# Designed miniproteins, single chains, continued (2), part 106

Each design is a single chain, and the fold is of that chain. pLDDT is the mean over its residues in the fold that is shown.

## One batch from the design tools (miniprotein)

Design m7671
Fold by ESMFold2-Fast:
Structure m7671 (fold): chain A 75 residues (1-75)
Amino acid sequence: MVPQEPAESFEEGFAQAKEALAEYSKETGEEIEIVSEEKVTKEIGGEEVEFAVITVKSSLDDGKPRTGAVRVKKK
């Protein structure tokens, strides 16, 4: 469900994740609520890697939040 290719920007990352969630909801009939959208930077191997992180709440998970992350392309 999370896109495998890095997004060009945080805005694109959020858009890709939302589109994937909308298709999943349409296919499964599952009600998915977006709880938060966050920009996260992690240091991996001495390089800063940026992620567009979406937290969602689903009826199938007994209301427990889940996080999905889309890597954002550097520069």
Scores: mean pLDDT 71

Design m7672
Fold by ESMFold2-Fast:
Structure m7672 (fold): chain A 93 residues (1-93)
Amino acid sequence: GTSLEDYEEKRAKLVASLRALADELSKDPSQQEAAEHLRKAAEALEARDFEAAKEHIRKAVALLPLSEEEKEELLRSILGHIDELEEMYKAAT
């Protein structure tokens, strides 16, 4: 079984990663909307609103200057991490 401590550690790492990416993107004025969605995704994860977090990730990735294939790969990766966190949280509580 997955412990609540393992969940909190992995959530904190994902939140920190999303905020760091948002801060980097916000240095470019054209990426400000994408950065804002990443910050809202981090806030949703802290609130344990996994569905809101996934919606903000979809909106952020759609705004990035990436190919459709790169966007799909990035979405699969990040949404997969959020789904794992949701499963860990449900197993730990």
Scores: mean pLDDT 87

Design m7673
Fold by ESMFold2-Fast:
Structure m7673 (fold): chain A 80 residues (1-80)
Amino acid sequence: SELEKLLKEVEKLKGKKTRELVKLLAEAAVKAFEEGDLSLALEYAKEAIRVAEELEEPDEEAVRKAQEVLDILESMGLEL
């Protein structure tokens, strides 16, 4: 699946703490959400935000997308 391919790319970049990793984590979160895997969407959205906080100049659009996933999940009652 598309999600499985994204997760393999995330694992490949896991040691590089880059804007590219933040983008892939955000894309994985969005894709997991679209496919109905809310737990995986939550996990990757949180990780995207966490990695971005460790960067001097994070990709603001990717961070925004990850935050939107988190906001939607909270509005749907996931751990509310």
Scores: mean pLDDT 79

Design m7674
Fold by ESMFold2-Fast:
Structure m7674 (fold): chain A 62 residues (1-62)
Amino acid sequence: MASEEEIAAVEAALRANPEGLTAPQLMKETGLSPERLAAALQALLDEGRVRRLPDGRYVLAE
């Protein structure tokens, strides 16, 4: 499971990049491993706080 710190880092990166970020870009921005990033993204997706675009980018849900 993702920590609140890891979730907050992903949200902060997406807030700074409203056009959306891919998973590799999120890893660079947050410093999270692929495993930790996947857990944080899953938590945000399950809560409806983040949306995945058809092109593979993630954006904050509005």
Scores: mean pLDDT 82

Design m7675
Fold by ESMFold2-Fast:
Structure m7675 (fold): chain A 99 residues (1-99)
Amino acid sequence: LDELLEELREAYEKGDLEKAKEIYEKLLEVVESLPEEERREAGLRLARTRLEIQKLTETVERLRAMAELIAGAPAEEVAEVLRPEEIEAALALAERLRA
């Protein structure tokens, strides 16, 4: 359990969402295989990790939507909605999350 939780943290810290999902599925199997008394504590730890993954996934989806807007929308519309600094920051973060 502890090793999988650590691997999960490393995966989303690196922005590897596919690996994070794979590790999360393994964590679900481990928690479900535990005795009822141990499942309660493990379930709480998994719930906290699940919330962190959810927030990261929402952030990545939002950044992807912004990148698509920048790529697909006319420059004048993008400039009206987003400041140049915000565009650069969003693209830099999206690039890091995809790397």
Scores: mean pLDDT 64

Design m7676
Fold by ESMFold2-Fast:
Structure m7676 (fold): chain A 88 residues (1-88)
Amino acid sequence: SEEMKERAYEAALEDAKKLAEEENKKKPVEKEILEKAAEEAAKAAVEKLEEILEKKLPLSGEEVQKLAWETMKKTFEETLKKLEEEKK
């Protein structure tokens, strides 16, 4: 349902914000760039979760969480790099 999708996005966004906080501790990054990267990462994680559910893949909950996390981390890193390159 849409309500479940919104709740999944909110949970993913909290995890993505933690990724943004860790990145900012390593190197100062503009808040707007970090927020945008976190939002894109959370969205990608939810889309990956929806793909797994739609395809009815025979995955354990741990495997689903791992794939969603890997998708989130990759999207966060790629979006952050893209936004920093666009700033130059």
Scores: mean pLDDT 80

Design m7677
Fold by ESMFold2-Fast:
Structure m7677 (fold): chain A 77 residues (1-77)
Amino acid sequence: SDLEKARELLEVAKKAFEEKNYDMASYFARDAVMHALRAGDRELAVEAMELMIRSAATLNNQEDLVPEGVEAVRRSF
């Protein structure tokens, strides 16, 4: 199911982030967002989007923008 895939992909993305593999974390978090939205799980989609933003910001040396990006995602959902 989309819900099971979203949960599995988010766990893989979280592990990649912990291992400082930000490319992998961003990739799997993005896929988790798609499956979470299809499953109708807004909380899971927001969590995956926040991880995607954090991973992308770290890759681009823009970690200072993370609070604004996270707040924008929370306001959109």
Scores: mean pLDDT 83

Design m7678
Fold by ESMFold2-Fast:
Structure m7678 (fold): chain A 64 residues (1-64)
Amino acid sequence: SPGLEEIRRMVEEGAPDEEILRKIEALIRQGADPSEIAYVFGNYIAGRISADVEARIIALLEAA
């Protein structure tokens, strides 16, 4: 998915945590598969951003 590839690039390029969160929120609203987002989060994002923003992403994925 182009949106998932963009999130990975944003993390690799050091984009602000709030931008990464907003992109994930937008993808969920657009009907992206939460399980695919969870895979990218677990393998490429977790441990690289603030714990507060990680908790917010996890809550979004659990609610989807």
Scores: mean pLDDT 82

Design m7679
Fold by ESMFold2-Fast:
Parts: structure tokens; sequence; C-alpha cells
Structure m7679 (fold): chain A 104 residues (1-104)
């Protein structure tokens, strides 16, 4: 179980670093969407494979924040898009860290 949350955290950190770099470079929204979709798919696949409803809930909450960030980005509000996305990632990482600590 602890390995699942560590793997999810690694996917989230790697995906977030790619997304924030693309936002800073003002990349086309389609490139940002593709990276977000790939990250979310990997996280959902882990949750489903492990039948982890709590991890699936964390992924759904992250998806909602990512969708809001993409809407802001499409409006040209890059700074708020980055803040909303980073907030969603931070909340997900805190939730994953709590799960890891509960398994120690």
Amino acid sequence: MIEVYKEAANILVEGAEKVTKLIDEKAPVEEIKKVIEEMLKKLRDIAKKNKDEELLKIVKELEEQAEEALELYEQGDYNRAKLVFETGVGMALISLSVKILELK
C-alpha cells in the first residue's frame, strides 16, 4: 500500500513540473492539456488497479482544479492558472502524504 501512494506522488510531482514549465513558457493550451491528461490517466490507472476509492477521490479533486486552471489559462490569466494548478497539486500531495504516514 505505501508503495502505491509513493508511486502516485512521483507521477504527480513529475507531471506538475512539466505543466508548470509549459505555463511559464506560455505553451499552447493543447500541450498543457496533453500532459495533464497523461498524468491523470496514470493516477486513475493506479487507483483502479488497486481498487483504492480514496486515491480515486484525490484524483477527481485534482482533475477539477486542473480543469479550472485550464479555463484560466485559455482566458490568458497564466498567473492564476498556475496558482490554481499548484494549489490542486499541493492538496493532492498532502492527502497522499497523510496516507503514507498512516501506513507507518
Scores: mean pLDDT 85

Design m7680
Fold by ESMFold2-Fast:
Structure m7680 (fold): chain A 94 residues (1-94)
Amino acid sequence: RELLVELVRRLLEELRRAVEERAPASEIDKLAQRAGAALALYALTYLPERAAEINAEVRDLLLQLHEAVEAEDYERALEIVERLGELFERLVRE
C-alpha cells in the first residue's frame, strides 16, 4: 500500500509541476495518463467495490484537465490537478 501511495503522490506532484511550468499539452497528457493509471490501480487494489465510480471521477477530471490545457487555461488546469490530489488523499484516508 505505502509504495503505491508514494507512487501516486509522486506522479501527481510531477503533473502539478508540468502544469505550473506550462509544459506542452502532450507532456501534461502523458503525465496525467500515468497519474490516472496509478490512481486507478490503487482503487482496484484497495477499494475494488468503488473502483468503477472512482475511475469514472478520475476520467472526468482528466478530460477537464485536457480541455483546460488545450485552451491554455493553466490556472484552471492547476485547480483540476489540485482536485485530483484532494480526491486521492481522501481515498487514502478511507
Scores: mean pLDDT 86

Design m7681
Fold by ESMFold2-Fast:
Structure m7681 (fold): chain A 57 residues (1-57)
Amino acid sequence: SLVEQIVEQTLEKEEENHYNSAEGIGSVLGLDDTLVEKWVETFKDVTRTALTSLYSK
């Protein structure tokens, strides 16, 4: 549906922005790539749920 397309496009853009930010922070803090990936996945799950709730009205 159009709503699903909007949610996925928004999520993809947000993932790119947040992944870049998390990578920068992770690099400075010396975090493992696995931790960065886990944080990004958690963010995606929460964001997808929130966006779907908002755009499914």
Scores: mean pLDDT 65

Design m7682
Fold by ESMFold2-Fast:
Structure m7682 (fold): chain A 95 residues (1-95)
Amino acid sequence: MKEEYERIAKELRDLAEMLEKGEITPQEAVERLAKILGMSLEQLKQAVGFDPNEEVDPVTLVARLAALLGIPVSKRTEENLPEIIRKIAEKVEEA
């Protein structure tokens, strides 16, 4: 269990770095985030309280996940998205 959370946290940090370097788009980042967490993007939307067919911007979706995990998010911007993902990774690793 703990080793699985450490692996997920590492994959999330790698994802944040790719996004920060501009190697992937914010939309691609949330699709990969869902896969890292073992779910589809639709399942992730549903898990954080959205309709699975609803169009949700990447920052809003990730900020909602962060809030669900008890992570304070001061800036809900695309530029801050890598930092929000890193905070989610930290929280997952602590589980």
Scores: mean pLDDT 80

Design m7683
Fold by ESMFold2-Fast:
Structure m7683 (fold): chain A 53 residues (1-53)
Amino acid sequence: APSTPATPTAAQVTAVRDFLAANADRPLTLQSLTDATGLSKPTIAGALREIAR
C-alpha cells in the first residue's frame, strides 16, 4: 500500500493473535508472520505492540 497506517486494523490484530495462538509452541519471526498473514512487517510489529498491551 502507498501509505502505512500508524495503527493496524482490528482484523489485522486478530489475524496475528490467532496465528500466535495456533503456533505458541514454535519460534516465530516477522518473516513467518508476513508469510502466514500476508501483512507487511510494520503492520505485524504494530499488531504485536497492540497484543502486548
Scores: mean pLDDT 74

Design m7684
Fold by ESMFold2-Fast:
Structure m7684 (fold): chain A 78 residues (1-78)
Amino acid sequence: MLTPEQIEKLKKKVEEIEAELAATPPSDRRRRAVLHAKLAGIYTTLGEYEKADEHRREALRLGATPEEIAQAMIEGAK
């Protein structure tokens, strides 16, 4: 079970990654794919599976491989 401190840290990480995604040009598909995969990892850790699935699908749409997505999800969730 996640501690309140762990949940707060993960929510702050979501905010940081979403801000980075908003600042990333639509033409930078590779960077956007990695950021979506990281968000999918964090949302999975938080138990928000619908949001996690949406971000994972977007990473795939942007051309990330399943292996790249899995790695970025692990790195994002830490």
Scores: mean pLDDT 83

Design m7685
Fold by ESMFold2-Fast:
Structure m7685 (fold): chain A 84 residues (1-84)
Amino acid sequence: GAAAEARRRFAEIVSDVDSKILNEIAEKKQAGETITDEELVELQRKGLREVLSRLRDLYAQTPDPAAQAVLREEIERLEKELKE
């Protein structure tokens, strides 16, 4: 169903963004760079912002109400996390 497809696409977005952030962290460590706690927080927030941006785009393109409800719940959760 449309809600299940929305959850699948959300999981793909999260997985893709998480992999990119983890690779950026790994590259910095391999280069001998010191990553501060503040830099780790900013990298995590960068990932959350990318997920939120991609979810907003997906929501705008989604005509199904059940799929929209799934995406809206995740968008609201991420918006709350990014304000904290």
Scores: mean pLDDT 85

Design m7686
Fold by ESMFold2-Fast:
Formats: C-alpha cells, structure tokens, sequence
Structure m7686 (fold): chain A 84 residues (1-84)
C-alpha cells in the first residue's frame, strides 16, 4: 500500500536522523545499532516497493542513507570496523 510505503519512508528518515546524531556524538556502538535498524527497514521498504512497482522509492531511501554516511565519513568508517 502507498500509505504503508510512506510510513516506512518516514521511519527510514527518522533512523537517518538518529544515525547522524550518534555519528556527531562519536557513539560508534549506537551508530552501528542504527545502521542495522536502517538496513532492516530498507529491506522491508524494498520488498513493499517491488510489490507496488515503486522501485524509484527504494532508490530515494538508499540515496538519503548514503548521503548521511558520506557527511560523517570518518565516523562511518569506524562503524564499519565495529560491525566486522
């Protein structure tokens, strides 16, 4: 449903903001947790987008997440090491 996809997009944006805050605070553990939650929510959004034929919606969500990580590249690299 289009409304359900909208709710998932809002959840993704909220997670991106929480991730950005954790990265700004240097909380690598919290940032790692937010990345996992974001990945799980993006998978759910992707499945729904495919069912609705709205693949463009998934692309927008992944680009928003990518930009957040790029803005805090050094912290993102530390999170990647932590998630090994």
Amino acid sequence: MEEELKKLKEEVRKLIEELKKALEEGDIEKAAEKIKELEETLKRAGKLALELGREDALKELTEEARKAMEEHKEEAEKVAEYLE
Scores: mean pLDDT 75

Design m7687
Fold by ESMFold2-Fast:
Formats: C-alpha cells, structure tokens, sequence
Structure m7687 (fold): chain A 65 residues (1-65)
C-alpha cells in the first residue's frame, strides 16, 4: 500500500517524525539513494509520496538531504 511504501521511504530519509513518533532511521538508506544517482525528479517523487502520507495522517515531518 501507499502507506507501507511511504513508511519505508521515510525511514530511509533520516530523522523524521512518523505519526507522532520519532523514527529510528539508519544512514544506509541515504547512502544508497546517492549511489543510485538520485536526481531532482526522483527526490521530488519521494517527497510527493511522503506528502501523501502526511495528508493521510501517517507522517508529520520529513527531512530530505
């Protein structure tokens, strides 16, 4: 589901608040995104999905490097 996908993306993004709790993200996710040659368009797509989770009440804050 969108919620499951966004949850994984949020955990990869670093320090975030997910549905009122601080998620314990691990840096490997960010390093992996860099190695995958993340472009502005890819980052924007991730942000779009994360925004959808906020609108569904599943996330309060997202941090993008």
Amino acid sequence: SVTEEVGRLIRMMGDVVFNGEVSMEKRPGMVELEKAKVSEDVGLELLRKATAAVMEGKAEKIVVP
Scores: mean pLDDT 46

Design m7688
Fold by ESMFold2-Fast:
Structure m7688 (fold): chain A 86 residues (1-86)
Amino acid sequence: SKATELGKKALELAEKATNGEQAREAGLLAAEAGWMAIKEGDVEGARLALEAGVLAVEKATDTEGVTAGTAGALSGIGALFDNGEL
């Protein structure tokens, strides 16, 4: 699914991130993945968005990075809740 594809890419970017700009990029993609997971009912995409979003927040160096990663994590949690996984 689109959510799983985006989530895998977001997690890869978050794992490779060595600076705040890369962390912010990963967080933004995690947020997109989480939103798509809600729309598609994709549990795998939701878990990936949550993992990528949390890691992006840990590596964030600015408010935008924290906001993006948090959005990814929360949308992932929301998608998991909607699918009865929480």
Scores: mean pLDDT 85

Design m7689
Fold by ESMFold2-Fast:
Structure m7689 (fold): chain A 64 residues (1-64)
Amino acid sequence: MEEARERLRQRAKELLEKLGVSIDAFRKVYEELLPEAQKEGLSEREVRIIVAEAFYELQKKKLA
């Protein structure tokens, strides 16, 4: 489970970097990752948390 979460979080970061860090990009990345995450046994809520974590980490990088 943790390995799947980390893979999805890294993929979310990659997609957010390509699209730009915005609320629209958050939604698109969430929708893109949802089918993969469900195959790994993750809930919709967990996918949303993973994308949110990636989003906030990228925002912190811009501020640093």
Scores: mean pLDDT 78

Design m7690
Fold by ESMFold2-Fast:
Structure m7690 (fold): chain A 80 residues (1-80)
Amino acid sequence: GPDVSDLTPESSSEDFLEVLAEALGLSEEQVKALRPLLPPTIRELYEDPFPFLSALNRLKRLDGDELALALEALSRVGAQ
């Protein structure tokens, strides 16, 4: 799976979206649709993740394991 260890809370939230896209198999069109919803940094995304995660779930129907993976990855980076 993609390694999130190179990401920091100060990293661009677009870098997180790229890692997440590889992990979840997001299409280029799904990534493009999510990009405008991203705050500048992963820290800011971690502080208010719901609008992004809600949009992600609408674009790609996530099962419980996929949602858990997304939340775990965001927490692992954003909570640093």
Scores: mean pLDDT 78

Design m7691
Fold by ESMFold2-Fast:
Structure m7691 (fold): chain A 92 residues (1-92)
Amino acid sequence: MTLKLVTIADGKVVKEVEVTHPSAEKSRDALLNALIQALKETKVDEVRLWDSESVELTEQMAEEIKYIYKYFGYEAEVEVSGGEAVVTAKDP
């Protein structure tokens, strides 16, 4: 299973992470941890996610990312289409 995450700040790609593991859970945890680290260092305006095998996992990760944004004091909107999810940060 391959998951890809791209974080965007001020219209520039700040971080790209791609992980491949037999365990979907391990891939998910690795990407979410990478996002948490990015958010500690800079304001991330947009996160894009791709899942090569499961739309459901992409939707679940998008909701978890929305929760992470709330933890850092941001509201976020989620759009999911065809195995891609986009999470956009809003100012409080």
Scores: mean pLDDT 71

Design m7692
Fold by ESMFold2-Fast:
Structure m7692 (fold): chain A 75 residues (1-75)
Amino acid sequence: AAAERERQLAELREKYKDDRGKVILGSILLAEGYTLEEIENMTFEEMVEKFSEWLKEAIDRGLERSRKLTEELRK
């Protein structure tokens, strides 16, 4: 739910307020379906690794989506 996600984001920002990198990476991971508990148990290095994997998949999905959208617009 949106309210639950907003609460998790607020908790993440409060706990890692001195580390903007962790907040940014954690926010992305929360959006991808990771829980706040999982993120809190991750090291910064693990978060970077998960983000890199997500970014690779997001790029691939973005390219596929762009191709399909272009094909639909060209009909």
Scores: mean pLDDT 73

Design m7693
Fold by ESMFold2-Fast:
Structure m7693 (fold): chain A 74 residues (1-74)
Amino acid sequence: SAAEEAAKEGEGAAAYAAAGDSVGARIQSNRTAEAGKKAPEAGGLAGRAAADAGRLGQSVEGAMYGERAFKEAA
């Protein structure tokens, strides 16, 4: 689902960034996971952010798009 894609992208981005900035990356990963949990309520907002994260692949920017989904859902 879009929610799971957003959450997994954020978790991967956090792991990727762990060698350089583990704290910041983990915070964004948590927000991405929360966006994933709220996706049934957010609908298209979470879906669009998940698609953007997917286009970036496994990257730190994926966490930022996941955080955007969380902010728009919350």
Scores: mean pLDDT 50

Design m7694
Fold by ESMFold2-Fast:
Structure m7694 (fold): chain A 76 residues (1-76)
Amino acid sequence: SMSMSVEEAAKLAEEALKKGDDREAARYAGDAAISGARQGVPEKGAEVAEKVAKELKDERAREMALGAAQFARSTL
């Protein structure tokens, strides 16, 4: 969601990881990165996406999360 905080996105990503839903977890990692960039805390968003990526088993989902983190860091 556009109004989602980095912390809320991180929580939802952790819940998706616990369910084994790597693609949903990567989506929330992306939400965290975008929210971080929009809210002036891109480093926080990138850190969440990088943390989620380390726990992802699906290679495509991991690439998506890392790409989102790189995007957020590029806004620094």
Scores: mean pLDDT 84

Design m7695
Fold by ESMFold2-Fast:
Structure m7695 (fold): chain A 113 residues (1-113)
Amino acid sequence: ELSEEEKQKLIEATNRLLELAGLEPVEFDSAEEALKTMLEVLSKYNDIDELARMLAEALDIPEEAVRAALKYYVLTGTTDPEEIKEVALSKGATEVQANLLAKIIIYAKTGKF
């Protein structure tokens, strides 16, 4: 489950991603709606390094942490958010950033937090 801080950050990050993509900001009814919109925008990026850069800028997470987490996920196919969190933390993400990133990656794969 997302914390209230994570919900707010996800909505803000989705609107930041929309701005970076040249799209208008949206008032979201839920963090889940925002996340679905984020994933639709990110689906246009076929290169993992470009995807990591866009996601890092939108979430205000160190790009190296996002890149490492995404590559770890692709390499291992993990559904364990703790493994993704540990990778992100090792590359300079804060605990809050690493938790949010892990939840986004797992949701993208499973449709669940």
Scores: mean pLDDT 82

Design m7696
Fold by ESMFold2-Fast:
Structure m7696 (fold): chain A 112 residues (1-112)
Amino acid sequence: SVVERLRELVERLERLIAEIERRLAAGDLAGAIELVKEVARLLREAIALLRRELPSETELIAALERLLAAIERQIAAAEASTDPAEVARHIGYALENARAAVLLLRELIEEL
């Protein structure tokens, strides 16, 4: 079902967020950025699934697209910076947007 596929995507996103936090705490900024890119990929998959299976969820899809765009901007900013503290801040902002996307997807799953 669409609920099962969304639940699997949310669980994968939550595991990636936890791993990014671990890499960030360990000072592995490059590894953290690569996992944030994987978060963006999974969020694109979730948006594509919603457009196909729940196209009436126009406002939710638009909100998720804005969060994805914010994550992608933070990835670009992190990759452009040579200051480790600035890179860490951009990863932190990406994680904030990723957590917001997970909350929206969980709210949808509870309504289905």
Scores: mean pLDDT 92

Design m7697
Fold by ESMFold2-Fast:
Structure m7697 (fold): chain A 80 residues (1-80)
Amino acid sequence: SVNELVQRYNAASLEYARAVAAGAPQAEIDALVAEIVRLLAEAIAASTDPELVAALRAELDALAAVIPAAAREVARLLAA
């Protein structure tokens, strides 16, 4: 469900914040970012709420604009 995807997104975002704060290896941080992007994309695809879709798309665009790992995962998903 969309609610489960949003909860997984929140959990992954918290893990990302903790990993960055702890100075985790870049590969681990990149993997968490890729998971966040996938969860946002799935939530966008599953949602019929246009306000929620707009908010999730804005978040996805913001991540892709600033985080190279996010931009790579978005490009990968668009190529599929």
Scores: mean pLDDT 86

Design m7698
Fold by ESMFold2-Fast:
Structure m7698 (fold): chain A 94 residues (1-94)
Amino acid sequence: MSEEVEREVQEIIDKYSSERLEEVKKAFPDLSEEEQKGLAALLTAIEQGNEDLALLIRSHLARKGYLTPERLRKIGELIGNEALIAAADRMENR
């Protein structure tokens, strides 16, 4: 992505991270604030059923190396989404 597009995605992450940030901080206390905000925004997008926003955030986090199988599993556990837990297990078994 261009630097301008990355900045716009980061502004979106900052906007959508606030509601879930405390849950993510509890689950991932060892992560940087940037990583925690990214995961919190992804969680919010998934819970809202906003597939376009979830894809945008997920792609950004994957490119930065912030989205690992372990983190995806913990997200699935936080929101009770069995499909995300199964997706994390498939990523580990590749």
Scores: mean pLDDT 76

Design m7699
Fold by ESMFold2-Fast:
Structure m7699 (fold): chain A 94 residues (1-94)
Amino acid sequence: MSPVDAIDALTDEVKRLTEEALKYLDQGDYKKAAQLASTLSGIALMLGDYEAARLFYEASKYARQGDAEKAKEYLEEGTRRLLSRLETMRQLVS
């Protein structure tokens, strides 16, 4: 697997986890949404994106509190930031 393929696979996984978290928030499954946001926070930490990790942590916190609107806001901000970082990494290895 090339470095580009690895980054593309991780980008797809981040998108999939985000879509699932949003789906669970819409369904009122706040526990599953919080778990997925926590997983995304861990991925962001592994990539050294501490701000994306903080945003996903806030999303997980608000999901646990049943605040779906705030959870969505933080989840979308964290995802946008992390995807931007992955695209920058992709450009550096291409």
Scores: mean pLDDT 88

Design m7700
Fold by ESMFold2-Fast:
Structure m7700 (fold): chain A 85 residues (1-85)
Amino acid sequence: SREQVLQQMRQLVQQIKKLVDELYELIRNKAPLSELDKVLKQIQDLYNQLLDLAQQLGSPEAEELAIEASDLYDKAFGAVLRYRG
């Protein structure tokens, strides 16, 4: 059902948020770039799953969740890029 897909998308957003928090903790702890790249790839994979679900649903709420996930991914990518120097 549409509600089940929306619930799955909401769960993906929460997983992405947790990984973004983990990424910032790795940055604070001056972790190796390889560990940051691993977390960034996990965020990218979840974001791609969310985009596929948003395309299937085609609803305004799904688009809002996709925008939120896009913002989180951009934040994560930008943080890794800055950390790399």
Scores: mean pLDDT 90

Design m7701
Fold by ESMFold2-Fast:
Structure m7701 (fold): chain A 87 residues (1-87)
Amino acid sequence: SHEEIFNETYEEVLNSKDWRYRIIAALEKLNRELGVDADEVAESVENIEKLAKEEKDPLVRKLLELARKLLLGEISLEEAEEEIEKL
């Protein structure tokens, strides 16, 4: 099933020592709950920026904005984690 494949990929990403992958995994989990395709969020920063402009859900838009900023190094991991926790 789609959920089973997603859960397997999610577990692999959570075990990554790259903090960016751990944040992306958290965003993918939240996007699954909010009805946005995780695969689209996991794409390049340009795709994230495009999704953020087109997204109508303010919570999902905030998550996409945080992912973009984190991938570009515009915010620290600690700031991104604090912002995600507040959502």
Scores: mean pLDDT 57

Design m7702
Fold by ESMFold2-Fast:
Structure m7702 (fold): chain A 90 residues (1-90)
Amino acid sequence: ESFMQKLLRWVMESLDRFKKTIKDNEKFQEAVITLLQGALFILKALKAPKENIDKIEKILKLAEQMKKDKVSAEELYNKIKEELKKMMES
């Protein structure tokens, strides 16, 4: 299993835990954004391929836009998880 696959698995598992444990919609959105910022920081620190950095940055920007658009925690969770799964399968 590649480092990227391990990182994406950890992000997805953390997202699942946040969805189960964080009941407040705004706090859930903040936790998701913080998680994606952390993943992006790790990838940049480890000098990951630019393609992988760009993909996570795009997902982060999507999450930030969805928070600004006041989408539900459920919609944010489903959309971000979908995008992360697409990255794992590519």
Scores: mean pLDDT 87

Design m7703
Fold by ESMFold2-Fast:
Structure m7703 (fold): chain A 98 residues (1-98)
Amino acid sequence: KEEYIKKIEEARKKVLELAKKLKELAEKDPENKEYYEAGAGTLEEIARKLDELREEAKKSEDEEEAKELADKAVAAAKGAEERAKKMIEEGEEAKKKK
């Protein structure tokens, strides 16, 4: 059970690090500031949902339920990573005017 709770926490931390990276890009790239800040806000919302999943896993006395919540959290973090990668690529393309 503790292993699944840790996986959810690690997923949440990863999503928050991605949000921080987008906020740093917003500060360095004024033309794309609103775009990166909106992306960071979306990732922070995902991180909040992951925190809720962590609390559900802590309350669960069913190890299988905790595992399902952890799998959902890992999938959400992977989706957040792909979204952040795409946003960075799109921001760089806009900067290159291509």
Scores: mean pLDDT 80

Design m7704
Fold by ESMFold2-Fast:
Structure m7704 (fold): chain A 89 residues (1-89)
Amino acid sequence: MRRLTEEERREIERRLEELVRRLEELGRPELAEQLRAYVEKLLEAGLADLARAVLEVLEAVLEGDLERAEEIDRAFLERHRAEAEAALA
């Protein structure tokens, strides 16, 4: 597995903080805390692509772009299925 570049990590952390602020502004501080914890765990596990997918889906939902959110969610589910199948092999 490739190490995250400092630039990639800063990008993910910046996007995470923007989403956390938006969720708090929407009156969803519990979701903001859950999102932060989840993304941090993904980064610790080296799952940067999954962290980005989670952030992209939520960004699209908050922007009202449901079509884009569905596209990203579909790709995320397909990747999650592949990981589950690999774990069962």
Scores: mean pLDDT 70

